# Designed miniproteins, single chains, part 33

Each design is a single chain, and the fold is of that chain. pLDDT is the mean over its residues in the fold that is shown.

## One batch from the design tools (miniprotein)

Design m1194
Fold by ESMFold2-Fast:
Structure m1194 (fold): chain A 96 residues (1-96)
Amino acid sequence: MRAKEYLEKAIEHVESDRKLAAEYARRAAAASGVGDARVLALAAATMAEQNQDPEVVKDLLRQALELTTKGPKYSDEQIEILSKAIGVPKSYFLNS
């Protein structure tokens, strides 16, 4: 599963199964290439494990999901432009 799918599953389980929600949030953090989204997912996992307010936990997970979904995704056209502008091969952006 991808980080986005783990975050969606974590949100689904916050009120029904806090342990499962925390496990999905930790897996989302491990799968995430976005530092801020990773931190938010780990914070949400910790708060879920501590039985904190489910609305606060869901809010942190939604923020992590937004960053994961809207994080810097370069289109093929943007990769071409950046490759030419900074003088590096396109493989620089594709070898993550």
Scores: mean pLDDT 73

Design m1195
Fold by ESMFold2-Fast:
Structure m1195 (fold): chain A 107 residues (1-107)
Amino acid sequence: MEEVRRRAELYLAILRALKELGKGEAELAAAEAALAALAAEHEAAPLPEDELLRRVNEILEASLKRAIENDPLSEEEIEEILKLLKEKGGLSEEELKEVRELIEELQ
């Protein structure tokens, strides 16, 4: 569960960093709408925590993958994302390495 939660947090952080660069705004908005729909579903009929976290991760991963597929990132843009996440997001060097790996995996 911790790994799934951590991965979801990283996907959301990357999507927000992309928006700061003027990219993936539609995909972030779609993810936020899907998360709101999931929250409403959970409120109406409570989901187990593991199922809820898995579905959150799936929504964020799908949106990030779509954003990158629609507008692939250059090395310079990847470096700018990592800089934003370090300076504004407070991510550690290990977390920044994981972010780079996730972006490269999704391209």
Scores: mean pLDDT 82

Design m1196
Fold by ESMFold2-Fast:
Structure m1196 (fold): chain A 57 residues (1-57)
Amino acid sequence: MSLEEQARVNRAMNAVYEALKAGASEEEALAIALSMGLSEEVARKVVDAARTDLAAE
């Protein structure tokens, strides 16, 4: 994976986590990840990971 792809994933994870913590829906969080240039597969994994982290605490 390129440095640009890693940076994009990291930014998307932070944005998704912040949005979900602020009360955004899964659909809104997915749209944020997609708007940052992630594929649907990666975007869904990012949203799932953020939700799992929030649910674990």
Scores: mean pLDDT 79

Design m1197
Fold by ESMFold2-Fast:
Structure m1197 (fold): chain A 94 residues (1-94)
Amino acid sequence: MKEEVELVKKLAEEKLTEENLKALSPEDLLEIGEELLKYAKKAKELGMKETAKKLLEYAIKAYTTAIELSTDEEIKKKAEELLEEAKKLLEEIE
């Protein structure tokens, strides 16, 4: 599990550039953000503070991009709710 969390962080750092995020659909951005948030919570549980912080930063970027690109009010609302959750969790990390 710890190895899986580190792998997800590495993949996010390599692949989730601003250009790549803007090329994705708002729905895909939500799914990516939700997976990143899931792994960020697991990283926090495992005491991997820096990894959790990085995963939350990428989740925030994914949700922010989904809000920016979405014309669907339901997708936008869900992204805004998840963005707030990710920001709150990031504040909890010392």
Scores: mean pLDDT 84

Design m1198
Fold by ESMFold2-Fast:
Structure m1198 (fold): chain A 97 residues (1-97)
Amino acid sequence: MGEEAARRAEEAARRAEEAAEEGDAEGAGEAALEAARAATEAALAGDREAAARAARAALRAARAALEGAGGDVKAVQAATAAAIAAAGAAFEAGAPV
């Protein structure tokens, strides 16, 4: 369970970074939220290593989404929500934020 969730978070983080580089603020925000959800799933699974990896991926995705958001209010809100969720997952997993 935790390993699959960590993999999903890492994949979503790559998509968020790619979308941000392409100027797709909406896609970056969506991918960051997906990474944060996967990180929460990994934290709930109780696998500390997988949870830490997923949380780091979710934080990277949230940063990429925030950088790619520009002036788009909805994209900024999505990225901020993803960052808060990722930080919460990291705290639960005992991972550095």
Scores: mean pLDDT 77

Design m1199
Fold by ESMFold2-Fast:
Structure m1199 (fold): chain A 58 residues (1-58)
Amino acid sequence: MAAGEEAARRAAEAAERYAGPAAGLTAQHDILKLVAQGADAAEAEEAARRAERGARYG
């Protein structure tokens, strides 16, 4: 997968684990939207890390 798709998948998995399937879908869409708006792979990866940390640590 492209780095942006991988970041979106990872964020979705974390959000789903802690907040359920709807949160996972929302996280995936939010990161893919960032990429579509011109965010590069590193920016998408950072967004995914922040989403995962928030879900895991509050």
Scores: mean pLDDT 72

Design m1200
Fold by ESMFold2-Fast:
Structure m1200 (fold): chain A 66 residues (1-66)
Amino acid sequence: KEELEKRIEELKKEVEELRKQGADPSLLNAAERQIRLAEEAIKKGHYASAKDLLDAAEELVELAKK
C-alpha cells in the first residue's frame, strides 16, 4: 500500500523527466493512463490490480527510454 504509493510518485517523476528529454509522447501518455488507473485501484482497495497497472506503466516507461 505505501510501497504502491511510492511507485506512483517515482513513475510520475520519471515520466515528467522523460517528457522533458523528448521521449515518445504516445508511450508516456500510455504510462500516465496506467498510473491513473492504479491510483483509482488503490482508492478502491484493489492493491493487486494497482500492482499490475504499475508493472505495465513501468514497461511503457522502459520502452520510452529506447
Scores: mean pLDDT 82

Design m1201
Fold by ESMFold2-Fast:
Structure m1201 (fold): chain A 80 residues (1-80)
Amino acid sequence: MEATLTLSVALIHAIVNGEKKVAELLAKAIEAYEKEKDIEKAIELLRKAIEEAKKLEDKKVSELLVKNLEEAIKLLEKEK
């Protein structure tokens, strides 16, 4: 449940800041993890979300999202 909570927090931050592409990738990653039980696919989608988050003009939002997404990947890697 730690990975799900971390992903949900990151998704809320992306939605609140209007970061549609990051939010879309996060929603797909959560679906892959929770519904499809595909940890590898979830991690790949999170890595794409990190790349999109790094492109954000708001560096504070970018840094927060990248840290949350890297934490989520570490939690998912432990479940493999």
Scores: mean pLDDT 79

Design m1202
Fold by ESMFold2-Fast:
Structure m1202 (fold): chain A 98 residues (1-98)
Amino acid sequence: SSAEEKLERRVELEIETIEGIVLIIEGVEKVAMKNGMSEKEVEEFRERLIASLPEMKEKWIKAIKEEAEKLGVKKELVEKAIERIEEAIKEMEERLRK
């Protein structure tokens, strides 16, 4: 349905945003290291980002729930959308810990 398509577009946008944030972080770390940031400072930066992920996950999940409620989408599709966001955040955390 059109409502399901709108929810899918929202989910895809959030996943692409999460993936884009990882690429930005990797770019910032490379530039910071070239400008004399120590390995310890980079590690501290990563740990702060990882510590913020639970709050960011809650905000992105809330946005999905609000959009789904507005669109009247079935609960099962909302639960699948949330699982996809949770998996994207988990993948982000794993990449940041490498």
Scores: mean pLDDT 85

Design m1203
Fold by ESMFold2-Fast:
Structure m1203 (fold): chain A 66 residues (1-66)
Amino acid sequence: MTAEQLKTALQQSIDAFAEATGAKLDQEKVNALIDKIADAIASGDTEAKEAALRELQQLLVEALEK
């Protein structure tokens, strides 16, 4: 899988989450985190991947808190 295909899959999953929950996500932050996750996976940087995934999880939780 290419980094571009992975970014597309992640974006589609997050868009589906927003549609299903009605959550309003900061798309700029979402896009930045998707890029970080895809780049970390492509480079094999597990630590950077885990850090970006934690940031994404926090963003999703914050969107649901309201």
Scores: mean pLDDT 78

Design m1204
Fold by ESMFold2-Fast:
Structure m1204 (fold): chain A 58 residues (1-58)
Amino acid sequence: SELEERAERILESAKKGLEESPIYGELMLKETGITAEEVLNDEEKALKKLVEKLEEEE
């Protein structure tokens, strides 16, 4: 799915953001409702939430 591919790219960017900035996790939670723990430890759940958010944007 095009949405899944987009969500995967966003997830990769999120992992990089979490690595580079200590405040990124807080900003991500505020903007998307996705936690740093989900991105790092539960990738499937984070991906599903990202797909749902992208689907709402359509």
Scores: mean pLDDT 75

Design m1206
Fold by ESMFold2-Fast:
Structure m1206 (fold): chain A 64 residues (1-64)
Amino acid sequence: MIIENEKKSAEALLASDDPEEQRLGERIKEAIENNDFDGLMDVSVEVLKLAVDRVIDRKEEERK
């Protein structure tokens, strides 16, 4: 269940044209293959942080 959702997220990130998103997708894939739940959680937090940073960057660019 959780692992299947993370696999789909990793595939979506790896398909992105953004190198940072591709890097995060690769880390999720590695954590899943190693059954590293702690590593998977760490990467999930970084993915969320990147998504928030992207929203902030877009808002700042639109304002300036």
Scores: mean pLDDT 71

Design m1207
Fold by ESMFold2-Fast:
Structure m1207 (fold): chain A 113 residues (1-113)
Amino acid sequence: GPLDAAVAAAQAEVDRTVDGFREAIKENLKEILKERRERSVEYLSPDQARIRARVEIEGIDKNTGKKVKVRLEVEATASVNADGTATVDMRLRLRIEEDGKVYEAEAERTRTL
């Protein structure tokens, strides 16, 4: 149904976002010390589902030689509209910790199917 299609599209977009992020981070690391990835899907109603993904990477920064911890959290909400179209709302949270310094960034995207 429309929700299943929206969930599949949201999952694919979350996966592409996570994979792109992992590759970008790895290009800036001399060594990966630890990597963890978590993902969940929750059906909130007949017309709405939430997909969550978290990636944590600990490594050595190529530029500084310091230990760095990077966390990406992605939350996507797939919603079916009354006309049978669907909307995917995605929120990204990035946190980078290195040598006692913390950098944080957020981004949001909306896609109509």
Scores: mean pLDDT 88

Design m1208
Fold by ESMFold2-Fast:
Structure m1208 (fold): chain A 56 residues (1-56)
Amino acid sequence: GPGENALKAAQLALETGDRALAAAGLFGARQVLESGGSPEDKENAEKALELAEEAL
């Protein structure tokens, strides 16, 4: 889902130092948290937000 996609982008950004992926992960995570997803999508989005902030 969208939360999983955001998390994958954030994880890859940390591994590669890719700022564009970090921004994509941050943006995707924020959209999931603001639009109201499933509990699983929200959990993944919260993790993505933390990792994306670390990668930026």
Scores: mean pLDDT 81

Design m1209
Fold by ESMFold2-Fast:
Structure m1209 (fold): chain A 76 residues (1-76)
Amino acid sequence: SHKEKAKEYLQKGIKYLEEGNNEKAIEYAEKAYEELKKDPSLEKAAQYAKAGVYLAKQGKNEEAKQALQHGLQEAQ
């Protein structure tokens, strides 16, 4: 499902942020956002994924990780 794929991508994004690999973190957070936006019931999770992309692009890795973690929680 779109939700299951998005959860995998959010988890990968978080892992890459923990590793300091912002390029891969942004790639996976964007993939998560693309899956989440396809399901209207996951709008809040999509907003967190989008925020994670934005923050990671600014090098705000801890804030980006928190955003993706909230996205993962909202996708439950």
Scores: mean pLDDT 89

Design m1210
Fold by ESMFold2-Fast:
Structure m1210 (fold): chain A 89 residues (1-89)
Amino acid sequence: EEDEEYLQKVIELARERSGELDALVAEHEAFRTEAEKKINELSKKDPVKAKEYRKEAIQREFDMGVRILDAAVRTVLDAIEELRKEKEK
């Protein structure tokens, strides 16, 4: 029993169960790339629309971030629970 060993086991188990988290992170990265490209294109044609789209993109990115945080917390809590069950004799 040591904090470092316990943390390592939590990380390993969370990694095995990170499918949903990994998918959400990939969606966020894809959205960020697409949003940056659209902002660049709009900035050249219509700076006002570019600013509005940037605001919308920030709001959506925040919503996606909340989903990622929720999934990350659930993944870690699930890993902790599984380790607790495994430690039961």
Scores: mean pLDDT 79

Design m1211
Fold by ESMFold2-Fast:
Order: structure tokens, then sequence, then C-alpha cells
Structure m1211 (fold): chain A 60 residues (1-60)
């Protein structure tokens, strides 16, 4: 279904965001900048999880 494709799309984006965040944090030596990076990716992950869960509920 279209919802399954949306779920897979957001799962892929979530993985890409996690990989991006890991690379950025590995290189960031400033704790304040690292904190901002972490805040941004956590917000992105939460949005993606909300989208995944919403589409999963629509499948049930």
Amino acid sequence: SDYEKKIEYYKKLKKEVEEWAQRQLARETDPERASRIREQYEKALKLMDEKINAYKEKLK
C-alpha cells in the first residue's frame, strides 16, 4: 500500500539522519555545537518516528 511505501521512506530518512549525526558528532570538538547538532537530529528522528507510527496505525 501507499502507507507501506511512506513507512519505508521515513525509515530510510531516519537511517540517513542517524548516519549524518554520527559523522557530525565524531568531528565536533565543541560541546555547545555538539549539543545543537544532537538537538537538531533528535527533533528530526522524533518527526520521522511520528510519521512512521501514524502510517502504521492507518494500516491497522
Scores: mean pLDDT 83

Design m1212
Fold by ESMFold2-Fast:
Structure m1212 (fold): chain A 63 residues (1-63)
Amino acid sequence: NGIELAQKLIEKALEELRANPDADPAALARRVEEELLAAGFSEEFARIVAAITEAEIRRLQAE
């Protein structure tokens, strides 16, 4: 299920952010996109999940 994989990949990105608070949000989001594409999900789905991931990381870093 794409939603379950997306949740796991987002959680991994957040774990990397906890280890490195200065991590580049775009780089973490691109990794999520690449892993979703490698798993066979559509470019549109991967792009949307990556955009949400980047926005959430930027929000967390601003607070």
Scores: mean pLDDT 85

Design m1213
Fold by ESMFold2-Fast:
Structure m1213 (fold): chain A 92 residues (1-92)
Amino acid sequence: SLEEEARRELEERLKRREREAEENREAIREELYERWLRYYKEELGLSEEEARKKAEERLRVVEEIAEELIRVGDEVERELVEKRIEEEKKRL
């Protein structure tokens, strides 16, 4: 049915977005870690050990926020698909 096709397409899109987000997350994580590490070492003059600990703490917070944003994005996509299904039902 049209409803089953729309929901199947949504699940495939969400799966694709999850894979892309994971690949992008690793690249962004590495870039952010290097920038924070450089900031703590060069700007604040912290020791290598202290700079690493602070950079890792910052990354952890950013990762938690990123995970929440992905979850909310998936929820919005599901709502939009259900809304579209209801509009098509009104035409039948």
Scores: mean pLDDT 74

Design m1214
Fold by ESMFold2-Fast:
Structure m1214 (fold): chain A 120 residues (1-120)
Amino acid sequence: MEIKLTEEQQKLILEIFELTVELAERDPRVSPKVKEAVRDLYEKIKKNPPKTLSELKEIVLEIFEKHGLSREDAVEFVRLVARAAQDYIARHPDLTEEQRDYLEAVVKAIAEAAGEAIAR
């Protein structure tokens, strides 16, 4: 069921992807393709925020195909997003249960998009 994202939810997505870019750039073990893919995704979302989680999945699939991410790259990408979400939650203890559940739903949407890209 597609629920339209609120402005607050769109801001949370931007903030976790900004943190994902920071984490990817700081880690020399992260592949150059993954670093470029994360940066490209952040810039696309920043310019035109997704209105639904399905739109977010479509953007992620486009980025994965554009950058030719391998299975290993896709796993690394998902791990970076999951780590960014965990770090964001740890830095914001005032987040509501609904906001935390929403961040988990975002990570799940990214993982589902990665799984779909790998299956192609």
Scores: mean pLDDT 82

Design m1215
Fold by ESMFold2-Fast:
Structure m1215 (fold): chain A 68 residues (1-68)
Amino acid sequence: SAREKLEELAEELNKDPRFTAKLVGEDTLEITSSGDVTLIIGLALRLIGDYPDLEVSVEGDVITVRSK
């Protein structure tokens, strides 16, 4: 399910100490970084390429991921 994909992605991202991934509600994953915005932009571009079935958006220094 879309939820299981987001949970697996959150667990994988949380293994990297540069990022914090949290599930918000039932269908949304929010990703933040303790670093600068370039880390967020780099990760967002990678997620867009690797997960074409997910909607990836960036507002400031936060990445939001949801199922299409």
Scores: mean pLDDT 80

Design m1216
Fold by ESMFold2-Fast:
Structure m1216 (fold): chain A 66 residues (1-66)
Amino acid sequence: GAAAVERLAAELEEAIKTGDPSKHPVAKRVVDALNEHFGEKFKITGVRVGRSADGTDGVAFSFEKV
């Protein structure tokens, strides 16, 4: 539910702030997937909670190319 998504977003924000997002398995997988798919290197710069048109709660990431 929304509370679980908000908790995940808070955990990811903390991992980003500590300078080691690779310690969080979700953040690592997202970055690895983007790097593999686009053939570029990306760094997570932010996380926010979002909701899709169908009412599904999710987490949105901001990225910067390294």
Scores: mean pLDDT 69

Design m1217
Fold by ESMFold2-Fast:
Structure m1217 (fold): chain A 66 residues (1-66)
Amino acid sequence: IKELLAKALEHAKKGYEAYEQGNLEEALRHFREALEYARKAEELDPRFRSSVEDAEKAVEELEKEL
């Protein structure tokens, strides 16, 4: 589970860096990867459910901007 959270954080960081550079497609790709790892962590520990739902909404808002 710690490995999955580390991967989620790594991709979230890369997504944010891409967003700051104005590369929305790259940012969305990394945020989707981060969300996928967060979902895998939720399957092992349901306490992460609310965080995953918030992240899903953020990805949906970015998709709307594309």
Scores: mean pLDDT 73

Design m1218
Fold by ESMFold2-Fast:
Structure m1218 (fold): chain A 87 residues (1-87)
Amino acid sequence: LEEEKKKEAEELIKEAKEAEKNGDLITAYHQYLQAALLYEELKDYEKAIEAYEKAIELLEKLKHFNPKETEEEIKKIKERIKELQKK
C-alpha cells in the first residue's frame, strides 16, 4: 500500500538521521538509499532526490577509505538524480 511505503520511507529517514548523528555513516547511507528507492516507487521524486543527495553527502565523507569504488557509486547516484529531475 502507498501509505505503508510512505510510512516506511519516513521511518528510514528518521533512523538515518539518528544513525548520522551517532556517527554510523554506513548505516545512515543505506537507510537514505532505501528511503530514496521507496520515494521513487511512490513517485515522490523531490523526496527521492533529497534522500539520494543525503546518501551522496555520506559517501563523500566515507570516500577516503575506498575512494575509487565510492566515487563510482556517487557517479551512479548523481546520474539517477539527473533522470528523476526530468520527471
Scores: mean pLDDT 84

Design m1219
Fold by ESMFold2-Fast:
Structure m1219 (fold): chain A 86 residues (1-86)
Amino acid sequence: EKEKLEKEIEELEEKIKELEEEIERLKRELERLMRELRETPASDRERILRLIGEILRLIGEIFDKERELEKLKKKLKELKEKLEKL
């Protein structure tokens, strides 16, 4: 039982790490697009609308992944607490 919990914790920690790295990459891409939007001339309406669309998509992806990360972190805490009781 203890070895199984330790394995589940290890696998969950790896998934959390991957998801955190993915969120960091998406946040860097969001910062890049936000900068590009600020540098875009007001006359370039097509580019502005495209950038806004991409920014909104990335915000949604980041939000969904951060929500999954919180769920995984909660599960990790529960598994670690269960391991401590053994």
Scores: mean pLDDT 85

Design m1220
Fold by ESMFold2-Fast:
Structure m1220 (fold): chain A 73 residues (1-73)
Amino acid sequence: MSELQKLVNQLIALKLRIIGLEFEIELLKKKLETASGKEKEELEKKIAELEEEIKRLKEEIKEVEKKIEELEK
């Protein structure tokens, strides 16, 4: 397997992880619409944690994309 193929596979895996987290956030936001008190606070905290994870994964994607660009030369 080429080095480019390994990086492409890593990029796909990272993008799929982000998609999964974005759908999880959407489900939590739907629960948040009917939540109150402690449940609302717990849901908001979980959403914030998942949003930070997505941010980190997006930074990792940028690094992988740069490596792919460098190898395409």
Scores: mean pLDDT 85

Design m1221
Fold by ESMFold2-Fast:
Structure m1221 (fold): chain A 62 residues (1-62)
Amino acid sequence: MKVLELADEIKELIKKGAPQEELEKKAKQYLEELDRLGKENSEEEITELFREAAKKLREEAL
């Protein structure tokens, strides 16, 4: 998915300490792709990731 590749690029830019303006440009492209693909698909994927993370966190909370 192009949206995933854009998200990965944004993470990479943050790691490299890219300027705020460059990050904003990539974020804009990411939002544009999300809008194009339909929020339902992206929301479903994000929800699954959050559920997995929450499960792991809860297990280790003790």
Scores: mean pLDDT 64

Design m1222
Fold by ESMFold2-Fast:
Structure m1222 (fold): chain A 61 residues (1-61)
Amino acid sequence: SLLEEGERLYAEGEEAYEAGDLETAARLFSQAVQAFAAAGDFEGMLRAGRKLQEVREELAK
């Protein structure tokens, strides 16, 4: 399901972030936002969006 896809993408984004791969993390969190939005999971969308914002701020440093 799109909800399960969102959770998978979010988890993969967290793994990429822990590994220091900020570009991959940003892509995965962005995809997670889209999957949660398509699933109607507003809480998942906000959670993934906050992580995406954090990664983007780190990339801008």
Scores: mean pLDDT 87

Design m1223
Fold by ESMFold2-Fast:
Structure m1223 (fold): chain A 76 residues (1-76)
Amino acid sequence: SMELEEVVRETLARAQALRPAVEEALAAGDEARLAEVLRELARIAEEAAERLSKIPGGEELAEKLRREAEGLRALA
């Protein structure tokens, strides 16, 4: 479905936009900044999971994204 594809495309773009911030925080040893970026990645995954859970065929991917978000929050 176009809605499923749109959510996936938007979510990947948002996650990719944060990659430089993760790399900079890791290179600098900035644990506080890394935690902040990981929380934002978790939020992106949570928002995508909520949207996907309302789209037919999106339920399994939504559950996987919720688990990924939990992992990211645990690392932060």
Scores: mean pLDDT 88

Design m1224
Fold by ESMFold2-Fast:
Structure m1224 (fold): chain A 70 residues (1-70)
Amino acid sequence: MIEEAVEELRKKAEEYLKEVNASELTKDQVRASLAIFEREARSLSADETKQRGENLLKQLKVMIDSLKAR
């Protein structure tokens, strides 16, 4: 289900933010990206949602790591 794929992505992103002890600003940016993705996922198939979600998670992790190194 699309909702299940979106929830799984959200849980993985929140867990990563917790592991790296991300700043509130970084958390807000990641959560904003997740909200946009959830909206876009309503027009996608479950398979497309999972694939794009995995790509987004990878990009979000890179962004979080870059902000932490700054």
Scores: mean pLDDT 78

Design m1225
Fold by ESMFold2-Fast:
Order: C-alpha cells, then sequence, then structure tokens
Structure m1225 (fold): chain A 98 residues (1-98)
C-alpha cells in the first residue's frame, strides 16, 4: 500500500541518518513525504516532515529546519496526534534558540 511505502521510506531515512548518509536520509524522507501525501495520511506526512526538520537542524540549516518542523506540527495536529505535535514544538523551540 502507499502507507506501507511511506513507512518503508521513513525507516530507510532513519537508517541512512544513523549511518551518517545525510544526502540519502534527505532523499528517503522526501520519498516518504511523497507517498504519505498520496496516501492522505496526516500522521505519516508529519513523520516525514519531522525527519526532514531533524536532518536540516543537524546540518545547521535552521531556516529549513524551522520550515519542516512547523509543517510537522501542523500535520500532527491535523492527525489528532497531540503528543507528536508537542514533541515537535519542543524541538522547534530548541532550534529557534540557536
Amino acid sequence: SLKEKAKKYLELGNKAYEEGDVEKAIEYFKKALEYAKKAGDDKLIGDAYLGLGVIYAHLGDYEKAIEYLTKAIEYYRKAGDLESAKAAEALLAKVKAL
């Protein structure tokens, strides 16, 4: 299914990030976002945006990190996932303090 493809690319993105392959991590999170949007799954869209926000924060690209984390919060709220939204808000606050 499209949701399973989104989940698979989220897993691949996380693995690439753990292995230090930042370019591949971004590519996989963008693919996860594409499939999550096609599936209409607000939680998975939020997860993909969170992954992009985290990686850009790690790279020191705080403008992109803020953009992606803000989108993650919006989609988590749309999904009713208030715990994930709150966690992303805490991360956004830390990035804005840098």
Scores: mean pLDDT 91

Design m1226
Fold by ESMFold2-Fast:
Structure m1226 (fold): chain A 68 residues (1-68)
Amino acid sequence: MSPREKALELLRKAREALLRGDVEEAIRLVEEAKKLDPSLEKELNAAIEQLRKGDVVTALAGLHDLLK
């Protein structure tokens, strides 16, 4: 599995965690995805900041755009 594919799999799990209300687990998974694929750093940093601010809807939309 490529680093990109592994990062996207972690982002799918992060989205599932958010749907369960587990914001802390979602942030952890996004941080791990960022380490695996630095090309996503800008988008993933934005998602982490939105989650830390409690804006789950905007964070979910950003993650959705990355998952095709």
Scores: mean pLDDT 82

Design m1227
Fold by ESMFold2-Fast:
Structure m1227 (fold): chain A 95 residues (1-95)
Amino acid sequence: SELQEKVIKFLEENLKKYEELAAKSTDPEVRAFLESMARVYRSLIEIVPTLSEEEIKKLLEQLVAHYRQLLARTTDPELKAFLEEAIKGYEELLK
């Protein structure tokens, strides 16, 4: 579906950003978080092709909720900006 293709593309773009930020990170806690998110995104990219559009929408809603919680606790300005952009992207996909 068009939604499935758009979601996979956006997840792949975010995966690349997480991997790039992890490679540049000098803070071991930030690096560990970014590497963890990269692993989550690889799993999501594999799972999305098996999901219905309704299941994909539920997944995106869960990701938005989780990212809003992370954003509230994030002090790193680069991570904050990335999370805000990711939330906006997922909300656009939900329209």
Scores: mean pLDDT 83

Design m1228
Fold by ESMFold2-Fast:
Structure m1228 (fold): chain A 70 residues (1-70)
Amino acid sequence: MKEEAEKAIEKALEAVEQVPQDDIELAIQASLALMYVAIAKLLLSKGEYEEAKELAEKALEIAEEAIKKA
């Protein structure tokens, strides 16, 4: 369970790195995804593995949508 949450966070961070930073709307989406990753990391540190995974997956969705929009 913890391992799954950690992998989800890693995938979300990798996707955020692919979002173009030269567009303000895309930069806002990347920032939102990073906020979800930060909360997921906090939940992971508190032992809330299921919630951490869900927020990391949400961050991944936001980053992937931003990449598609680019």
Scores: mean pLDDT 82

Design m1229
Fold by ESMFold2-Fast:
Structure m1229 (fold): chain A 73 residues (1-73)
Amino acid sequence: GLPSRDELEAEIARYEARIAALDAQIAELRAQLAKTTDPAERKKLELEIQILEGMKALLEGMIAFLRKRIAQL
């Protein structure tokens, strides 16, 4: 059967917690990037930030999908 509303809301809460952790990591990397002058190190930090932003976007998409499922219950 389809998951209950409570089960879907619990899954959303887990993804929201993961997004909060990613936001904290991105903020730390951005602060480090602001202090970095070496071009190679800057590029590495920018790539790492971009990867984490991509992961965040995926999780946001999953939350949107789950919210749509809840709205149709």
Scores: mean pLDDT 90

